# Designs tried in a protein design run: designed miniproteins, single chains, continued (4). Part 113

Each design is a single chain, and the fold is of that chain. pLDDT is the mean over its residues in the fold that is shown.

## One batch from the design tools (miniprotein)

Design m15924
Fold by ESMFold2-Fast:
Structure m15924 (fold): chain A 81 residues (1-81)
Amino acid sequence: MSPLAQEARELVERYLAGELSEEEVAEGVTRLSRQAAERFGADSPRTLAIDRLLVGIYTALLDRDERALEEYLARLEALLS
C-alpha cells in the first residue's frame, strides 16, 4: 500500500475509533493533499484526482457513509499503486 493511502486509511480508522476530532481529520486531509502536490506537482492530473478522493473521503466520513468511504479509500489506494 502507498504511504499516502495508508495514512488516509489510518486517519479514517482513528476518527471512527474516537481518537481524532473532526478538526484533526481536516488537518490530516490538508497534509495529505500537500504531500501529493509536493510529490506529483500541485496542478498535475494525479494530484487533482487525489484531492477529489480526499474530499470524498472527508465528506463520506462526516456523513457516516461507510460504503462510500471504503470505495473512496480503495480508489485512492488503486490510484497510488
Scores: mean pLDDT 84

Design m15925
Fold by ESMFold2-Fast:
Structure m15925 (fold): chain A 61 residues (1-61)
Amino acid sequence: MLEIDLSGFSEELKEKAKELVKAIEENASFDTIKAILSTLSTEELDKLFEALGKAQEKQRA
């Protein structure tokens, strides 16, 4: 189960982060993941991937 630090995120970005986490956890297709990512700005993508990477490392530790 992935726990992402969303404290610095806007409400819309929090919802997109939850959708992305759900897609990843459910092994959704890359096309589904790309569709979610295409709604985000470059800075939002960077923040989201940074939070996701940290969450995944925390789950594996």
Scores: mean pLDDT 72

Design m15926
Fold by ESMFold2-Fast:
Structure m15926 (fold): chain A 93 residues (1-93)
Amino acid sequence: SHMQQRIRDQGIRIADRISRLPPDQQRFALDRASDILRQQGYDDLSDRVRQISRLPPDQQGDGLRQLVDQASRDPDVGRAFVDALNQAYIDAR
């Protein structure tokens, strides 16, 4: 749907922004996003973001983009993920 495409595009943009942060701030953003998702009851998605935070920094961006593609297939899950990543990015600055 058009909404799924918009959510995916927003998610890719924020994943790219996170991947351009210094390594420590990138890890902080991923840990923060995982915490936000956990608090909202998205346990599986939270665990997957936590796994990405354990990857080398140069691989975290690709991991995030893949997860955005998967999560955006469900608009509610995709929106929650994009909102969590966006808040985490803001908090990391």
Scores: mean pLDDT 89

Design m15927
Fold by ESMFold2-Fast:
Structure m15927 (fold): chain A 93 residues (1-93)
Amino acid sequence: SMEAEKAAADLEKEAEELIKELREDAPRVAVTTQDEAVGLALAQELEKRADELETRTKKLITDYTDLPEEAKKKLEELTKEVKDLVKRMIYGE
């Protein structure tokens, strides 16, 4: 449906936007002895954002069962990319 396609496109754009933000900001987030609390808080925030995106993807697929498989795969791939980028930023890729 158009609603399902629009919701999927919106979530896809949010994922792409987060990927862009992670790439453009792209400081390596290494928890240091001096900034450990700040680094931990940032890590938790990024993990929360990635988890929220995954949760929303799962809900979207549940609510819109008529979504094409290609759209589902695209959202799953974007969610994985976000999680991988967050992991790399937090753990020093």
Scores: mean pLDDT 73

Design m15928
Fold by ESMFold2-Fast:
Structure m15928 (fold): chain A 116 residues (1-116)
Amino acid sequence: MEKELEETLKKAEELLRFGLENEDDEAIRLVVDSLIDLLYYRIEEMPTKLALRAIELLIRLLESEHPVAKETILENLEKVKEALEKALKSKDEAVREAAERALKALEKLVKEEVIE
């Protein structure tokens, strides 16, 4: 399980780099969907290092302001919120702090899509 999670994150990081460098919208969407599912179903079971990597990858996607990444996150908004709320209940302070940063980035994204 731990090795499979690490390989999944490594592939997601590689696919995101490829998608951003080649403007491959499908690759970016696949990375976002895979990451959201990984966080939603696995965040409570992840070792601290892998949980931090997954949350940091989500923060990078939120901060990228990439249209496809934004759209895919907004389409899965409730799953992302629930996953991050589970991470906030983590026994590890670093995971909780990363989840708080991700939630702030998510709130900023939601506000920017609503006309102020």
Scores: mean pLDDT 81

Design m15929
Fold by ESMFold2-Fast:
Structure m15929 (fold): chain A 92 residues (1-92)
Amino acid sequence: MATLTLTITFADEAALQKLDQYLAENKEKVAKIMEDSGLKALTDLSVERVGDKVIVTYVFEFESAEGAEKFVEEMEPLLLEAGAESVEYEIK
């Protein structure tokens, strides 16, 4: 098992709402990425506000570190395209 800590920064609340809409419109693609990566669970989710910025941290559990890396490889470009300001991650 591997743990992925994914930290996504949004410029403001509107950028976060835009991502929610993008993910809803692309739910089949996102679901396939989750399935193909061996994502087992979302174990934690935290939201922090720093000025106008919104920082969302997800903690995911995967069957393997290789699966967690595949998830980041596939999801990072989608998150940035959808309006995330930055995406940072750690796999353990």
Scores: mean pLDDT 85

Design m15930
Fold by ESMFold2-Fast:
Structure m15930 (fold): chain A 98 residues (1-98)
Amino acid sequence: SKVKELERKATIYDIAARLLAVGALFEVEMGDLETAKQAVEDAIRALEEAIKYYNEVLKLDPSNEEAKKRITDLQNRLSAAREALEKGDVKAAAEALA
């Protein structure tokens, strides 16, 4: 049951990150780049929490291939979003997180 609790938490944070990213894209369209950037930063924090919970799943179940795949996918999204933010491209960062 603990593995399922951690998977649920990871999934909730992944969903939260996607919703925040969609909100950031909406704010970019509205011309509010400050609010968009804040939403992207919040989405990045949510992805970091999702990765943390999937890593806790792997501590309890090291053979969980789904958790390994999810960590890789989330790390790729996080890396792409951070690279876009470093270049000042808030829209590209939000697209990477959505």
Scores: mean pLDDT 91

Design m15931
Fold by ESMFold2-Fast:
Structure m15931 (fold): chain A 68 residues (1-68)
Amino acid sequence: MPTIADALRRLGEELGVSEETIQRIVALAEAGRPFAALRLLAEATGLSLDEVMKRLEETYIRMLNEYR
C-alpha cells in the first residue's frame, strides 16, 4: 500500500521540487509530522496549503489505482 510519505515524494517530484527538499519532506512525514511536511512542500512550491492538500489527495488516489 502506498503511504502518505510515498505520495509526498511523488508529488514533490511532479512539481519539480529539489531532491534535498523532497528528502526533508519525506523524513518529516515518516517522523509523524505530516503537517510540517505539507507546510514545507507548500513553501517549496509557492502553492497554498489547501492546493497542496488537494494535489496530494489526487496523487495518492492515482498511486492506489497503480497499486491495484
Scores: mean pLDDT 84

Design m15932
Fold by ESMFold2-Fast:
Structure m15932 (fold): chain A 90 residues (1-90)
Amino acid sequence: MQKVQDAIQNVKKATGNDDIADQMMNFADAVLNGDSDKAADSHKKLRDILMGTKLSQDQVKAIRDAMNAIRDAAKDAGKEQSFNDGMKKS
C-alpha cells in the first residue's frame, strides 16, 4: 500500500491534477478489495480524464509507474484478477 500511495502522490505532483490521483486511488482500493466492477468504473473515469488532458512524457511516466505499483500490490495481495478485470471491463 505505501508504495502505491507514494506513486499516486508522484502522479499528483507531476500532473497537478487531483482528479487523476483520486481516480487512481479509487482504482487501487477497488482492486485490493477484489471489487472488479468498482475498479472498472474508476478506471473508466481515469481514462476519460486522461483523454481530455494533454500530458507530457514525464506525466505519462508517473501515471504508468503508479499503475505498475497498483498491479504489483494486486499480485502481492492475490488480487491480480481484479486488476485485470477492472482494466478489461472499462
Scores: mean pLDDT 84

Design m15933
Fold by ESMFold2-Fast:
Structure m15933 (fold): chain A 88 residues (1-88)
Amino acid sequence: SVEEIIEKAQKLLDELRAQSKGATSQEKLDDFIDKAIEYFGLDEEEKAAVRARSLRGHEILSLKLLEKAGLPEEELERIREEYERDLA
């Protein structure tokens, strides 16, 4: 059930956002990014993409959320291929 997995991914995203701190909208966004990096254990390349707030960074976070929610590797690869097409 892809729908159930998407709901779990959305709940995880909402929980990470709810834990974010900061006096300004920018600081809250930066804290969210830092918490997401820590939560998913991103490497230096992935951290750079996410901190740059690039489309690539968005793809990385989306895939990590879906993976954590239980999406199979075959479906994760399919979504990655769709992201590659969207960038072309």
Scores: mean pLDDT 78

Design m15934
Fold by ESMFold2-Fast:
Structure m15934 (fold): chain A 66 residues (1-66)
Amino acid sequence: SEKVKIKINVEGKEKYRQLIKDIIVANDGEIIEENETEIIAEVPESAVDNVISQLKFIGIEAEVIE
């Protein structure tokens, strides 16, 4: 509890992978799964809006999943 999973689209955004991971870790999150098109991360519920906003600012789409 107190954490949510987010799905991050990295298709065509390979150069941003490290920055995305740094944003997740800086918000006390962790990377759960990574593949060529997506990163799945788990972040504290209190940080989710901030993480999504930071990603959107750099042109990265993310959404909350189960």
Scores: mean pLDDT 85

Design m15935
Fold by ESMFold2-Fast:
Structure m15935 (fold): chain A 72 residues (1-72)
Amino acid sequence: FEEEARRLVEEAERTRGPEVARRVRDTLETGFSASKSEEARKAVLEIARAIADGDAEAYKRAAERFAKEILK
């Protein structure tokens, strides 16, 4: 999944600029550090994707999923 994370940061920098790319990178680093399951890490990737896409609804769904996984 590190390669998927790297591709998301690169895509965000190309399409949204360096500030959004940094937010995506920080989200991935912080989220992966807090994740103890593959499902939690998948949710972090979905959060990062939603930030890169500017999709507020996808962000909410992914954040709820992540919260559920880290509370297990």
Scores: mean pLDDT 80

Design m15936
Fold by ESMFold2-Fast:
Structure m15936 (fold): chain A 98 residues (1-98)
Amino acid sequence: AAEEMREISRRMREAVEEARRLADEGASAAELTERARELLRRARELLREGRYGEAAVEATKAYALAREAAREDPSAEELVREAARLAREALRKLLESL
């Protein structure tokens, strides 16, 4: 429903803002990368469970953290691409289930 999509969109925006705040507070590229990997593992599990909205939020947070890490460490770019793909897949499946 439209209300569920609005809530997921809000949580995705909050996730991006939180990632920027962590980077601004001095989290290292290594710390941001490790957090992003953990969130991607959770997002993949949620996606397998059919929890598409939650998977999209976790993948979006991983994407935002990986993007901040990539500013200092180019090796994080692969993680950025993986997180973006997973977020798009989760959103696509969510829309198909609505």
Scores: mean pLDDT 85

Design m15937
Fold by ESMFold2-Fast:
Structure m15937 (fold): chain A 82 residues (1-82)
Amino acid sequence: MNLEKAQELVREGLALYAKGVKAYEEGNLQEAIKLYKRAKELFEEALDLASKDPNAGGLKDYAQAKIKELEEKIKEAEEKLK
Protein backbone atom coordinates (compact mmCIF):
# COMPACT_ATOMS: atom_id res chain seq x y z
CA MET A 1 0.00 0.00 0.00
CA ASN A 2 1.16 3.58 -0.70
CA LEU A 3 1.58 4.59 2.97
CA GLU A 4 3.50 1.41 3.92
CA LYS A 5 5.77 1.81 0.87
CA ALA A 6 6.35 5.50 1.69
CA GLN A 7 7.30 4.57 5.30
CA GLU A 8 9.71 1.89 4.00
CA LEU A 9 11.32 4.43 1.62
CA VAL A 10 11.72 6.91 4.52
CA ARG A 11 13.47 4.22 6.62
CA GLU A 12 15.81 3.34 3.71
CA GLY A 13 16.46 7.06 3.05
CA LEU A 14 17.33 7.67 6.71
CA ALA A 15 19.78 4.74 6.66
CA LEU A 16 21.55 6.15 3.57
CA TYR A 17 21.50 9.68 5.06
CA ALA A 18 23.22 8.33 8.21
CA LYS A 19 25.84 6.51 6.06
CA GLY A 20 26.39 9.74 4.10
CA VAL A 21 26.96 11.73 7.30
CA LYS A 22 29.52 9.13 8.46
CA ALA A 23 31.32 9.24 5.09
CA TYR A 24 31.38 13.07 5.28
CA GLU A 25 32.82 13.01 8.84
CA GLU A 26 35.53 10.55 7.64
CA GLY A 27 36.48 12.95 4.78
CA ASN A 28 35.03 10.71 2.04
CA LEU A 29 33.23 13.62 0.35
CA GLN A 30 32.54 11.87 -3.00
CA GLU A 31 31.01 8.86 -1.19
CA ALA A 32 28.99 11.22 1.06
CA ILE A 33 27.57 13.05 -2.01
CA LYS A 34 26.65 9.70 -3.63
CA LEU A 35 24.89 8.49 -0.45
CA TYR A 36 23.10 11.85 0.06
CA LYS A 37 21.85 11.79 -3.56
CA ARG A 38 20.54 8.21 -3.14
CA ALA A 39 18.85 9.17 0.15
CA LYS A 40 17.27 12.22 -1.56
CA GLU A 41 15.85 10.01 -4.36
CA LEU A 42 14.22 7.72 -1.77
CA PHE A 43 12.66 10.70 0.07
CA GLU A 44 11.42 12.10 -3.28
CA GLU A 45 9.71 8.73 -4.01
CA ALA A 46 8.25 8.72 -0.46
CA LEU A 47 7.00 12.30 -1.00
CA ASP A 48 5.28 11.32 -4.27
CA LEU A 49 3.50 8.38 -2.57
CA ALA A 50 2.59 10.42 0.54
CA SER A 51 1.23 13.25 -1.67
CA LYS A 52 -1.34 10.78 -3.12
CA ASP A 53 -2.68 9.90 0.38
CA PRO A 54 -4.78 12.65 2.09
CA ASN A 55 -4.01 11.08 5.53
CA ALA A 56 -0.21 11.19 5.03
CA GLY A 57 0.32 14.95 5.57
CA GLY A 58 2.87 14.43 8.35
CA LEU A 59 4.91 11.98 6.25
CA LYS A 60 4.76 14.38 3.27
CA ASP A 61 6.06 17.29 5.42
CA TYR A 62 8.80 15.07 6.89
CA ALA A 63 9.97 13.90 3.44
CA GLN A 64 10.00 17.51 2.14
CA ALA A 65 12.14 18.60 5.13
CA LYS A 66 14.62 15.73 4.59
CA ILE A 67 14.89 16.53 0.86
CA LYS A 68 15.74 20.16 1.76
CA GLU A 69 18.34 19.05 4.34
CA LEU A 70 19.94 16.68 1.80
CA GLU A 71 20.07 19.39 -0.90
CA GLU A 72 22.01 21.60 1.54
CA LYS A 73 24.30 18.69 2.60
CA ILE A 74 25.04 17.87 -1.06
CA LYS A 75 25.84 21.54 -1.80
CA GLU A 76 28.14 21.78 1.26
CA ALA A 77 30.02 18.59 0.30
CA GLU A 78 30.31 19.69 -3.36
CA GLU A 79 31.66 23.12 -2.29
CA LYS A 80 34.37 21.36 -0.23
CA LEU A 81 35.36 19.44 -3.40
CA LYS A 82 35.56 22.87 -5.17
Scores: mean pLDDT 86

Design m15938
Fold by ESMFold2-Fast:
Structure m15938 (fold): chain A 82 residues (1-82)
Amino acid sequence: MSEAEKKASEALYKLLTETDLETAVALVEQLDIPEELRERLIAAIRDRSTALGRLAAIVKELPDEERERLAELIEEQLKKHK
C-alpha cells in the first residue's frame, strides 16, 4: 500500500469515528472518480463495521491525485476548528 493510500484510509476511519456519516460522504463526493468506485467507497463508509479493510482496498483503485486530495480534505475537516 502506498503512503497516500494508507493515509487516506486511516484518515477516513478517523473521520468516521470523530464525525458523522454525512460529512464523510460529502468529502468522498468531492472526488473526481468513476461513479461505481464512489458508490463502493460510500457503501464502505456507511458499513462502518468493515471500514478500514474495505476502505484500504477501494482506495487502491483511486487515481493518485484523488487519493492525495481525499487525505487533504479529511485533514482540513478535522482541523477546521482548533
Scores: mean pLDDT 69

Design m15939
Fold by ESMFold2-Fast:
Structure m15939 (fold): chain A 100 residues (1-100)
Amino acid sequence: MSWEELEEKVIKKLKELEETVNEKLEELKASSEEIKEIAELLHEIRNNAEKLLENKDFEGVEKAIELIEETIERVKKAKTIQELIDILKETKARLEEIVK
């Protein structure tokens, strides 16, 4: 896969994650406070993925794509807002380890 293809793929997967999370927030009737916490987690996830792109870290971007795909599937199965928060916190922490 070319760098341009990896860049496009990670951006697309980040968008799919945000869309899936927003659908789940509506389904679970999240409060304004819960929506804010989750929006902050999504912002931090995106920022860490963008750092991998800035650093031209090919292996890191590939790992980030795989992690985001796993996270999307976990989000789809989440039954509570707390499970959703826990999933996103874990994804953030795992992305931070990839960035290092």
Scores: mean pLDDT 88

Design m15940
Fold by ESMFold2-Fast:
Structure m15940 (fold): chain A 87 residues (1-87)
Amino acid sequence: SSLREKILELDRQARKAKEAGDMEKAKEYRKQAYEYLIEYLKEKHPDDPYYQKIIETIKKAIEEDVPESEAEREILELALERVKSEL
């Protein structure tokens, strides 16, 4: 779906910006990717407690605008890998 494509594209753009040293732009792309990821997970797994916890973690990362802990980053990367594997 186009939503999955948007998530993957924004994730690539975030990594590319980070490699270029543009940390602010990398954060903007990552935030947009997370917003689409929340939408994707809500549509595909609306009543799954496991995915509800992941969504809450993503929301916290967006709302607090701070770097995630290692554990939170691992959860987010696992969610992104799930989206990639479902293409």
Scores: mean pLDDT 73

Design m15941
Fold by ESMFold2-Fast:
Structure m15941 (fold): chain A 72 residues (1-72)
Amino acid sequence: SNNQQVIQLLQKAIELLKNGDIESAIQQLEKAKSLSKSRVIQTLLERAIKLAKEGDIKGAIRVLQAAIHLLS
């Protein structure tokens, strides 16, 4: 399903963030945002991208975990 594809992209982004690959993580999040039909999820992903760009990796991961719970 569309939700399952979005969840997989978010899980991959979290692993990339944990590994310090911020640019690849942001690419996965932009793809997830484009595939999502939910305005709430799109807003959470925009916030996660901003936090990742600011170096708040823990904050970005927290927002992504919240998005996964909403999609599950």
Scores: mean pLDDT 90

Design m15942
Fold by ESMFold2-Fast:
Structure m15942 (fold): chain A 81 residues (1-81)
Amino acid sequence: MAEAEALLAEAAAIAEAAPDDPEALAEAAGLALRALLIKYGVEDRAEALAERAREAVRAGDLAAVDAVVAEAGKLMREALA
């Protein structure tokens, strides 16, 4: 839990410091997704999905964001089963 809490705190700090910077928002989104995946026991996929989330947010690609969120949600549900 400590790692997930640290990543969430970092994501919040980045978003607060630069709320209108697309690169900062992309990094915050990636850190938040990593935190959620680690919290739900999906550490082996966390970095790859976080990187895809950062790219999608930076590009403003809503379809890519939806795809990453769907994959992350599926992995988290499987980890809880």
Scores: mean pLDDT 77

Design m15943
Fold by ESMFold2-Fast:
Structure m15943 (fold): chain A 69 residues (1-69)
Amino acid sequence: SRMEETFELIREASEAIRKAYASDDPKKRQLADEAREKIEEIHDKLLRGEPVSDEELQELQELIDQLKK
């Protein structure tokens, strides 16, 4: 389901963020800050029962992919 996919993506992002903050790479830390902000936006929508757009999920996925490089 979309909800399950959303939570799985948030969990992936959270792991990538933790690894980025443990790194000495300032670019990865900046991307981690952006990913954290996106997670907060998505989480706020979920708390309000609002739909999360495919665009928002794609943006988060792109940040995760950049953090994995």
Scores: mean pLDDT 83

Design m15944
Fold by ESMFold2-Fast:
Parts: C-alpha cells; sequence; structure tokens
Structure m15944 (fold): chain A 68 residues (1-68)
C-alpha cells in the first residue's frame, strides 16, 4: 500500500540521516522529524509502531557509538 511504501521510505531516510549525524542533537532531531512526518501522513498505529521501532533502534545504536 502507499502507506507501507511511505513507512519504508521514512525508515530508510531516517537511517541514512542518523548514520550521517555528527552529534547527539542531530540524531534526536531526526527522531523528532520522523514523528512529525508520520503524524502528517496519518500512518496507521501499526505502521507508526514499526517505524518507531526501527528508527529508535538506529538512534540508540548511533548514540551508543558516540558514548564509546
Amino acid sequence: SAQEELAEQLVAEARERIAAARTEEEVIDVGKETVAQMDKAKLSEELKERVEREVLGAMVRRLDAFAR
């Protein structure tokens, strides 16, 4: 569906931006922007949970790398 394709795109774009992030603030900003985009797109709760899980996982891994 169009919503599933959009969810996949949001995850892919967030992952690329997180990987390119140079500061903790940049990583957090990607998370905030992704939430705003999901709300604007009116994604289903199931798709929101999937995107949040994937993006949060990428954020945690990147932030952990900065802490080491």
Scores: mean pLDDT 86

Design m15945
Fold by ESMFold2-Fast:
Order: C-alpha cells, then sequence, then structure tokens
Structure m15945 (fold): chain A 81 residues (1-81)
C-alpha cells in the first residue's frame, strides 16, 4: 500500500543524503536524485513525506545553491498538488 511505498521512498532518500555526506564530490548529483524522490512522493499524494524530505534537504545543505534550487522545485510541486 501507500504506507509501504512511502517507507521505500524514505529509505532511498535517506541513502542518497548519507551518500552525499560521505562523498562530497557527488553531492550535487545526490541532491538532484534525492529531490526526484521527493517529487515522486508529491505525485503519489504523500505530501507530508515530501515536506519532511524538503526540510531535511534544507537542514543538511543550508548553503548549497543546488539544494536551494531543488527544494524550491519540490515546494512548488507541493503547492500545485
Amino acid sequence: GLGELGRFLRGQFDRLLDFADMHPEYVDDAIQNAADIALQAVRLGLLDLAREMVERMRERFPDNPVAQEQVDKVEQAIQEA
């Protein structure tokens, strides 16, 4: 069900954030992929999960321009859902 799918997406998101933390040379790619997972959560109507993902990206990468751009895109998608 949606609960199982939400847990799966959260797991993938968590792994990408941890990967970005361990591999700074790939941080921008990991952030973009994490944002794609948040957008999948939006498309599935998992808006609380998507908002949580946005908050975690903002918290982990407060000064990263790629993270700021990707957060804005996800927040726009949440507003349009």
Scores: mean pLDDT 89

Design m15946
Fold by ESMFold2-Fast:
Structure m15946 (fold): chain A 90 residues (1-90)
Amino acid sequence: APPKAPQEILAEIPPLVAADLAAARSERERELIRLSGRVHELYVQLILEGGGQAARQQAIQIYRRIATGDLSDEEIIALLREAAAILEAA
């Protein structure tokens, strides 16, 4: 398969709460938005630095699990915190 541009990879990791940004009505929704934004920023930073390939791959797998799983908000928050920690350690 042809290599994907970083912009294409980022487009495949939608913030789970991006659709809720305009309609956020609860503290839980705001926490999900903040955590998703944090993970996104850390991921983009690593791409721009040309490093953290293993950490970035782990973050993609976490997002895929969130996108395809029947998970509660609490489980999603825990996974987003894990993704942020992995990316920060890179």
Scores: mean pLDDT 73

Design m15947
Fold by ESMFold2-Fast:
Structure m15947 (fold): chain A 77 residues (1-77)
Amino acid sequence: MERALELVEEAARAAEEGDLERALELLQKSGMIAASHGDTESAKVIGEAAKRVAETEDPEEAARIAREALERVKEIA
């Protein structure tokens, strides 16, 4: 689970730097890793965050979405 958390944190940083494509890629990868470890609740949270990031054109909003997902996954995992 540490790897999935690392990727969500990296996604937040990528969004803060304006790289929405990278942020989305990292969230998608993190969700797949969480699912592969049987953490379906974390995978769902990360997947919903990835969907929200895909729908926004605002890097600040994407960073907030990723940070919110990071805190929620920390509570689950």
Scores: mean pLDDT 81

Design m15948
Fold by ESMFold2-Fast:
Structure m15948 (fold): chain A 72 residues (1-72)
Amino acid sequence: SLQQAKMYANQALDKAEDLGLSKQTVDQYLQQIQQAKTVQEILDLLKQMKDSVDPKVSSYFDEAIKKVESLL
């Protein structure tokens, strides 16, 4: 469901914040996740976030991407 996709995305974002992603960037992505209307939009957003973050955190987005893809 869309709610599960948002949950997976928020979990990845929480891990990224713990690993040093700035509060401003976290807040921006959190707003985009909340505004998303489809599972596909969450998936596209997760892929964008992965490409924009440090390799240390990108692996958490890989896990979230796979979980969200399973909802399609």
Scores: mean pLDDT 80

Design m15949
Fold by ESMFold2-Fast:
Structure m15949 (fold): chain A 91 residues (1-91)
Amino acid sequence: SVLEEFKKNHTPEEIEFIEKLLELGSRYVEALRAGDRAREIEVLVEAIRLVAKKLELPEEEIEEYVELARRDPEKGKRLLEELVEQYLKKV
């Protein structure tokens, strides 16, 4: 499988990061299908924290981004897209 080949050629830390991203993506889709806005926001916040920590952003900036996502989830989604793009440019 794609995951098995990925695991052979990457560090345990990188594998754990990708597995957590995939799990969060699945939870996000489930929340959208259920119309569960609270769960959607919770998953968005977890994803922002995960990617921002991987980018080694200061904890204070991560908390500001989390607070923004809780107040304005649509801006939080755009922020997550930007963080993911920043990560992809470094791989």
Scores: mean pLDDT 81

Design m15950
Fold by ESMFold2-Fast:
Structure m15950 (fold): chain A 79 residues (1-79)
Amino acid sequence: MSIEEAYEALRKRLEELAGRPVTDEELEKFFSAYLIAKNVESDVSDEDILRLAVKQAGLPEIEITDELKELVDRVLGLP
């Protein structure tokens, strides 16, 4: 999957889980929050980091799945 394909897949998945359209501004806030949290040295799980990023982006509470995590990591070029 290309980064562009992963980005669009991530947006669609977030929209499905949120039950509403997700704006480019909300996606930008989500990625910024995720990257900041991911770089903090802590015992926080990837699932909790994703939940924090969703909250900081102003998105509604969504179910954090392994698929969602994989899409985020792919878009950001993380291993």
Scores: mean pLDDT 75

Design m15951
Fold by ESMFold2-Fast:
Structure m15951 (fold): chain A 100 residues (1-100)
Amino acid sequence: SWRDEIIANLEAVRDAILEEMADPSLSVEQKVAGARALLGILRGEARRLMEEHNVPEEVRERVLALLEETEARVIEAIRAQDVAGVEAIFDETIARLREL
């Protein structure tokens, strides 16, 4: 389903962000920039997937709003250097997406 594809992309993005957070050669600003780029690409892919699957507009708006909220929360957690926080945010986002 389109949900399963978005969830798979969220899991891949989570893993990439966590890997970048563990890299001591990257600054916090570089980690934030990387997360913004990955989540931006994910939002574009989610929009495309939902359009192709003829998902109702009200559901599409809720999914995109959830992903925008997730980006803001993830960036805050990266700035706080809170790895557990990033993991929890993605787990919550995936759970909420399954209910939409």
Scores: mean pLDDT 92

Design m15952
Fold by ESMFold2-Fast:
Structure m15952 (fold): chain A 69 residues (1-69)
Amino acid sequence: KVTLGHPEEVLEAVRNGDLERARELIRRHVEPAVRAFLETLGVTDPASLEALVDTIVEIEMEALKKLVK
């Protein structure tokens, strides 16, 4: 199955309040998968790639903040 990156490192970054590091870890993990997904749709526009990656990072950050009470 598809992994969500290195959950231990991401969770520790969130717990330490290092939200920028957490975002970078998520982004670097999801970017290849997002690129592959967009390629299946015939989308090669760099702006679309960045927008979708940023959206996924925000969704995952919101989920992680709820998990790390």
Scores: mean pLDDT 76

Design m15953
Fold by ESMFold2-Fast:
Structure m15953 (fold): chain A 85 residues (1-85)
Amino acid sequence: VEKEIEEKAKELEEKMKPRVEELHAKYGAQLNIPREERVELLVEMMTELLEMDPEEVEALRRAIVEQDEEAQEYVEKFVREKLLK
């Protein structure tokens, strides 16, 4: 289990490195990155790390963008379940 998480983390780092570099080059400090681009990066990272299905990805977007309380509760539950396995 732990080795599988480490392998996925390495793959995620390699896959996300070009995107993180692009955002840092364009905006400089992490705090200067626009909210929309931070949301996209977060969704991509969470989708890959937690193996989220399309329904879960849509709920995550609603939780972040629309601050939907039902979506936030749903996201919290499935993130907890996927992390704890």
Scores: mean pLDDT 68

Design m15954
Fold by ESMFold2-Fast:
Structure m15954 (fold): chain A 121 residues (1-121)
Amino acid sequence: NKAEEYIEKAVEIISKIENMTPEQKEKLLEELRERAEAAARRVRALIEEKGVSPEEILKAIELGLNGDLETAEKNLSPEMRKLAENIYNTKKLIEKHNSESMEYYFKALLEAMREAIRELA
């Protein structure tokens, strides 16, 4: 599972910086897994409860990662435009702070969302 691999990388980096005990590492690992599952649940709710197409969610993620917010505004629903904008803003914030651990955490969330879409498509 690629989401799990990214979570493990984020935890390894944070644990080295903060000199975490094995117990602290395990607790952080569980917390990041819960956050990734929450992101997956939001995607499932968009598809199952709101009838958003899996393809539109994947497009919102792609446009957000590429910074193509003008195309998102023209082609996506208002809720999906907001998703694209949130992804773009999060990516920019991580790049500004040059945080490798936050980059892996962000990749874990995106992969958890993509995995949920694949399971429901």
Scores: mean pLDDT 86

Design m15955
Fold by ESMFold2-Fast:
Structure m15955 (fold): chain A 98 residues (1-98)
Amino acid sequence: SFYEEMERLLERLEERLEELRKRAEELAEKYPHMKKEIEELRELLRLAEEALEELRRGIRERLPEKELTLKFARAALLLAGTEFQVKRFERLAKREEE
């Protein structure tokens, strides 16, 4: 039950990562001059991907519920931070078009 719930949560987080990756690539293509923001966003995406891979491995190895909950929380927070940075990039890019 718990591991099945964790697998469903992982799938949702992986879908969210893929959406954020696509948005980040679109921003990098439209605003290639914003090198610092692109690099910061790519680093957050890399950290989020690593956190999700670690969570996937933990589920496969059937780690204790507390450890999996902490790995899930870390992955979810990294994705939320990545989404925040995508929105910041979009705001900065709009200001540059003026």
Scores: mean pLDDT 87

Design m15956
Fold by ESMFold2-Fast:
Structure m15956 (fold): chain A 82 residues (1-82)
Amino acid sequence: SEIRRELILVEASISTIYLHLYLLSKETKDPEIEKKLEEVGKLLDQVQDYAKQGTKEGLEKAKELLKKAEEIYKSAVELVKK
C-alpha cells in the first residue's frame, strides 16, 4: 500500500538523521548534541509505532515527526559551526 511505503520512507529518513547525529556526537563529544541524538531517538520510536499501525493518520503524524527530526539536526549542525 502507498501509506505503508511512505511510512517506511519516513522511518528510513529519521533513521538516517539519527545515524548522522550519532556520528556527530561521537566526533564532538558535545552533551548538547548527545541530548539532540536522544530526542531524535524518541521520535524514531514514535514513527516505528505509527509504521506498525499503517494508517493515514499515522502517516500524517510520522511526517510531522520527520520535520521535527530535521529541525533538531539543523540545530545540531549550527551548534558545531559555533
Scores: mean pLDDT 88

Design m15957
Fold by ESMFold2-Fast:
Structure m15957 (fold): chain A 63 residues (1-63)
Amino acid sequence: GPMTEESLRGRWLEEAVREVARDHPELINSPEGLARLIEAVQQLRPVVRSKEEAVERLVELLS
């Protein structure tokens, strides 16, 4: 139902952040990169449709 969509988006972003941290640690290990990650997560939260999209968008925004 509609209420589960917010939970799914949150989980997709949480999992995407973990994947980006594991696959692209260089993007996370800089103070600037970490700040961009936080901003990107907030931007993607209302619009992301899948974990795969979240990962792709995070990598693009942090690169």
Scores: mean pLDDT 79

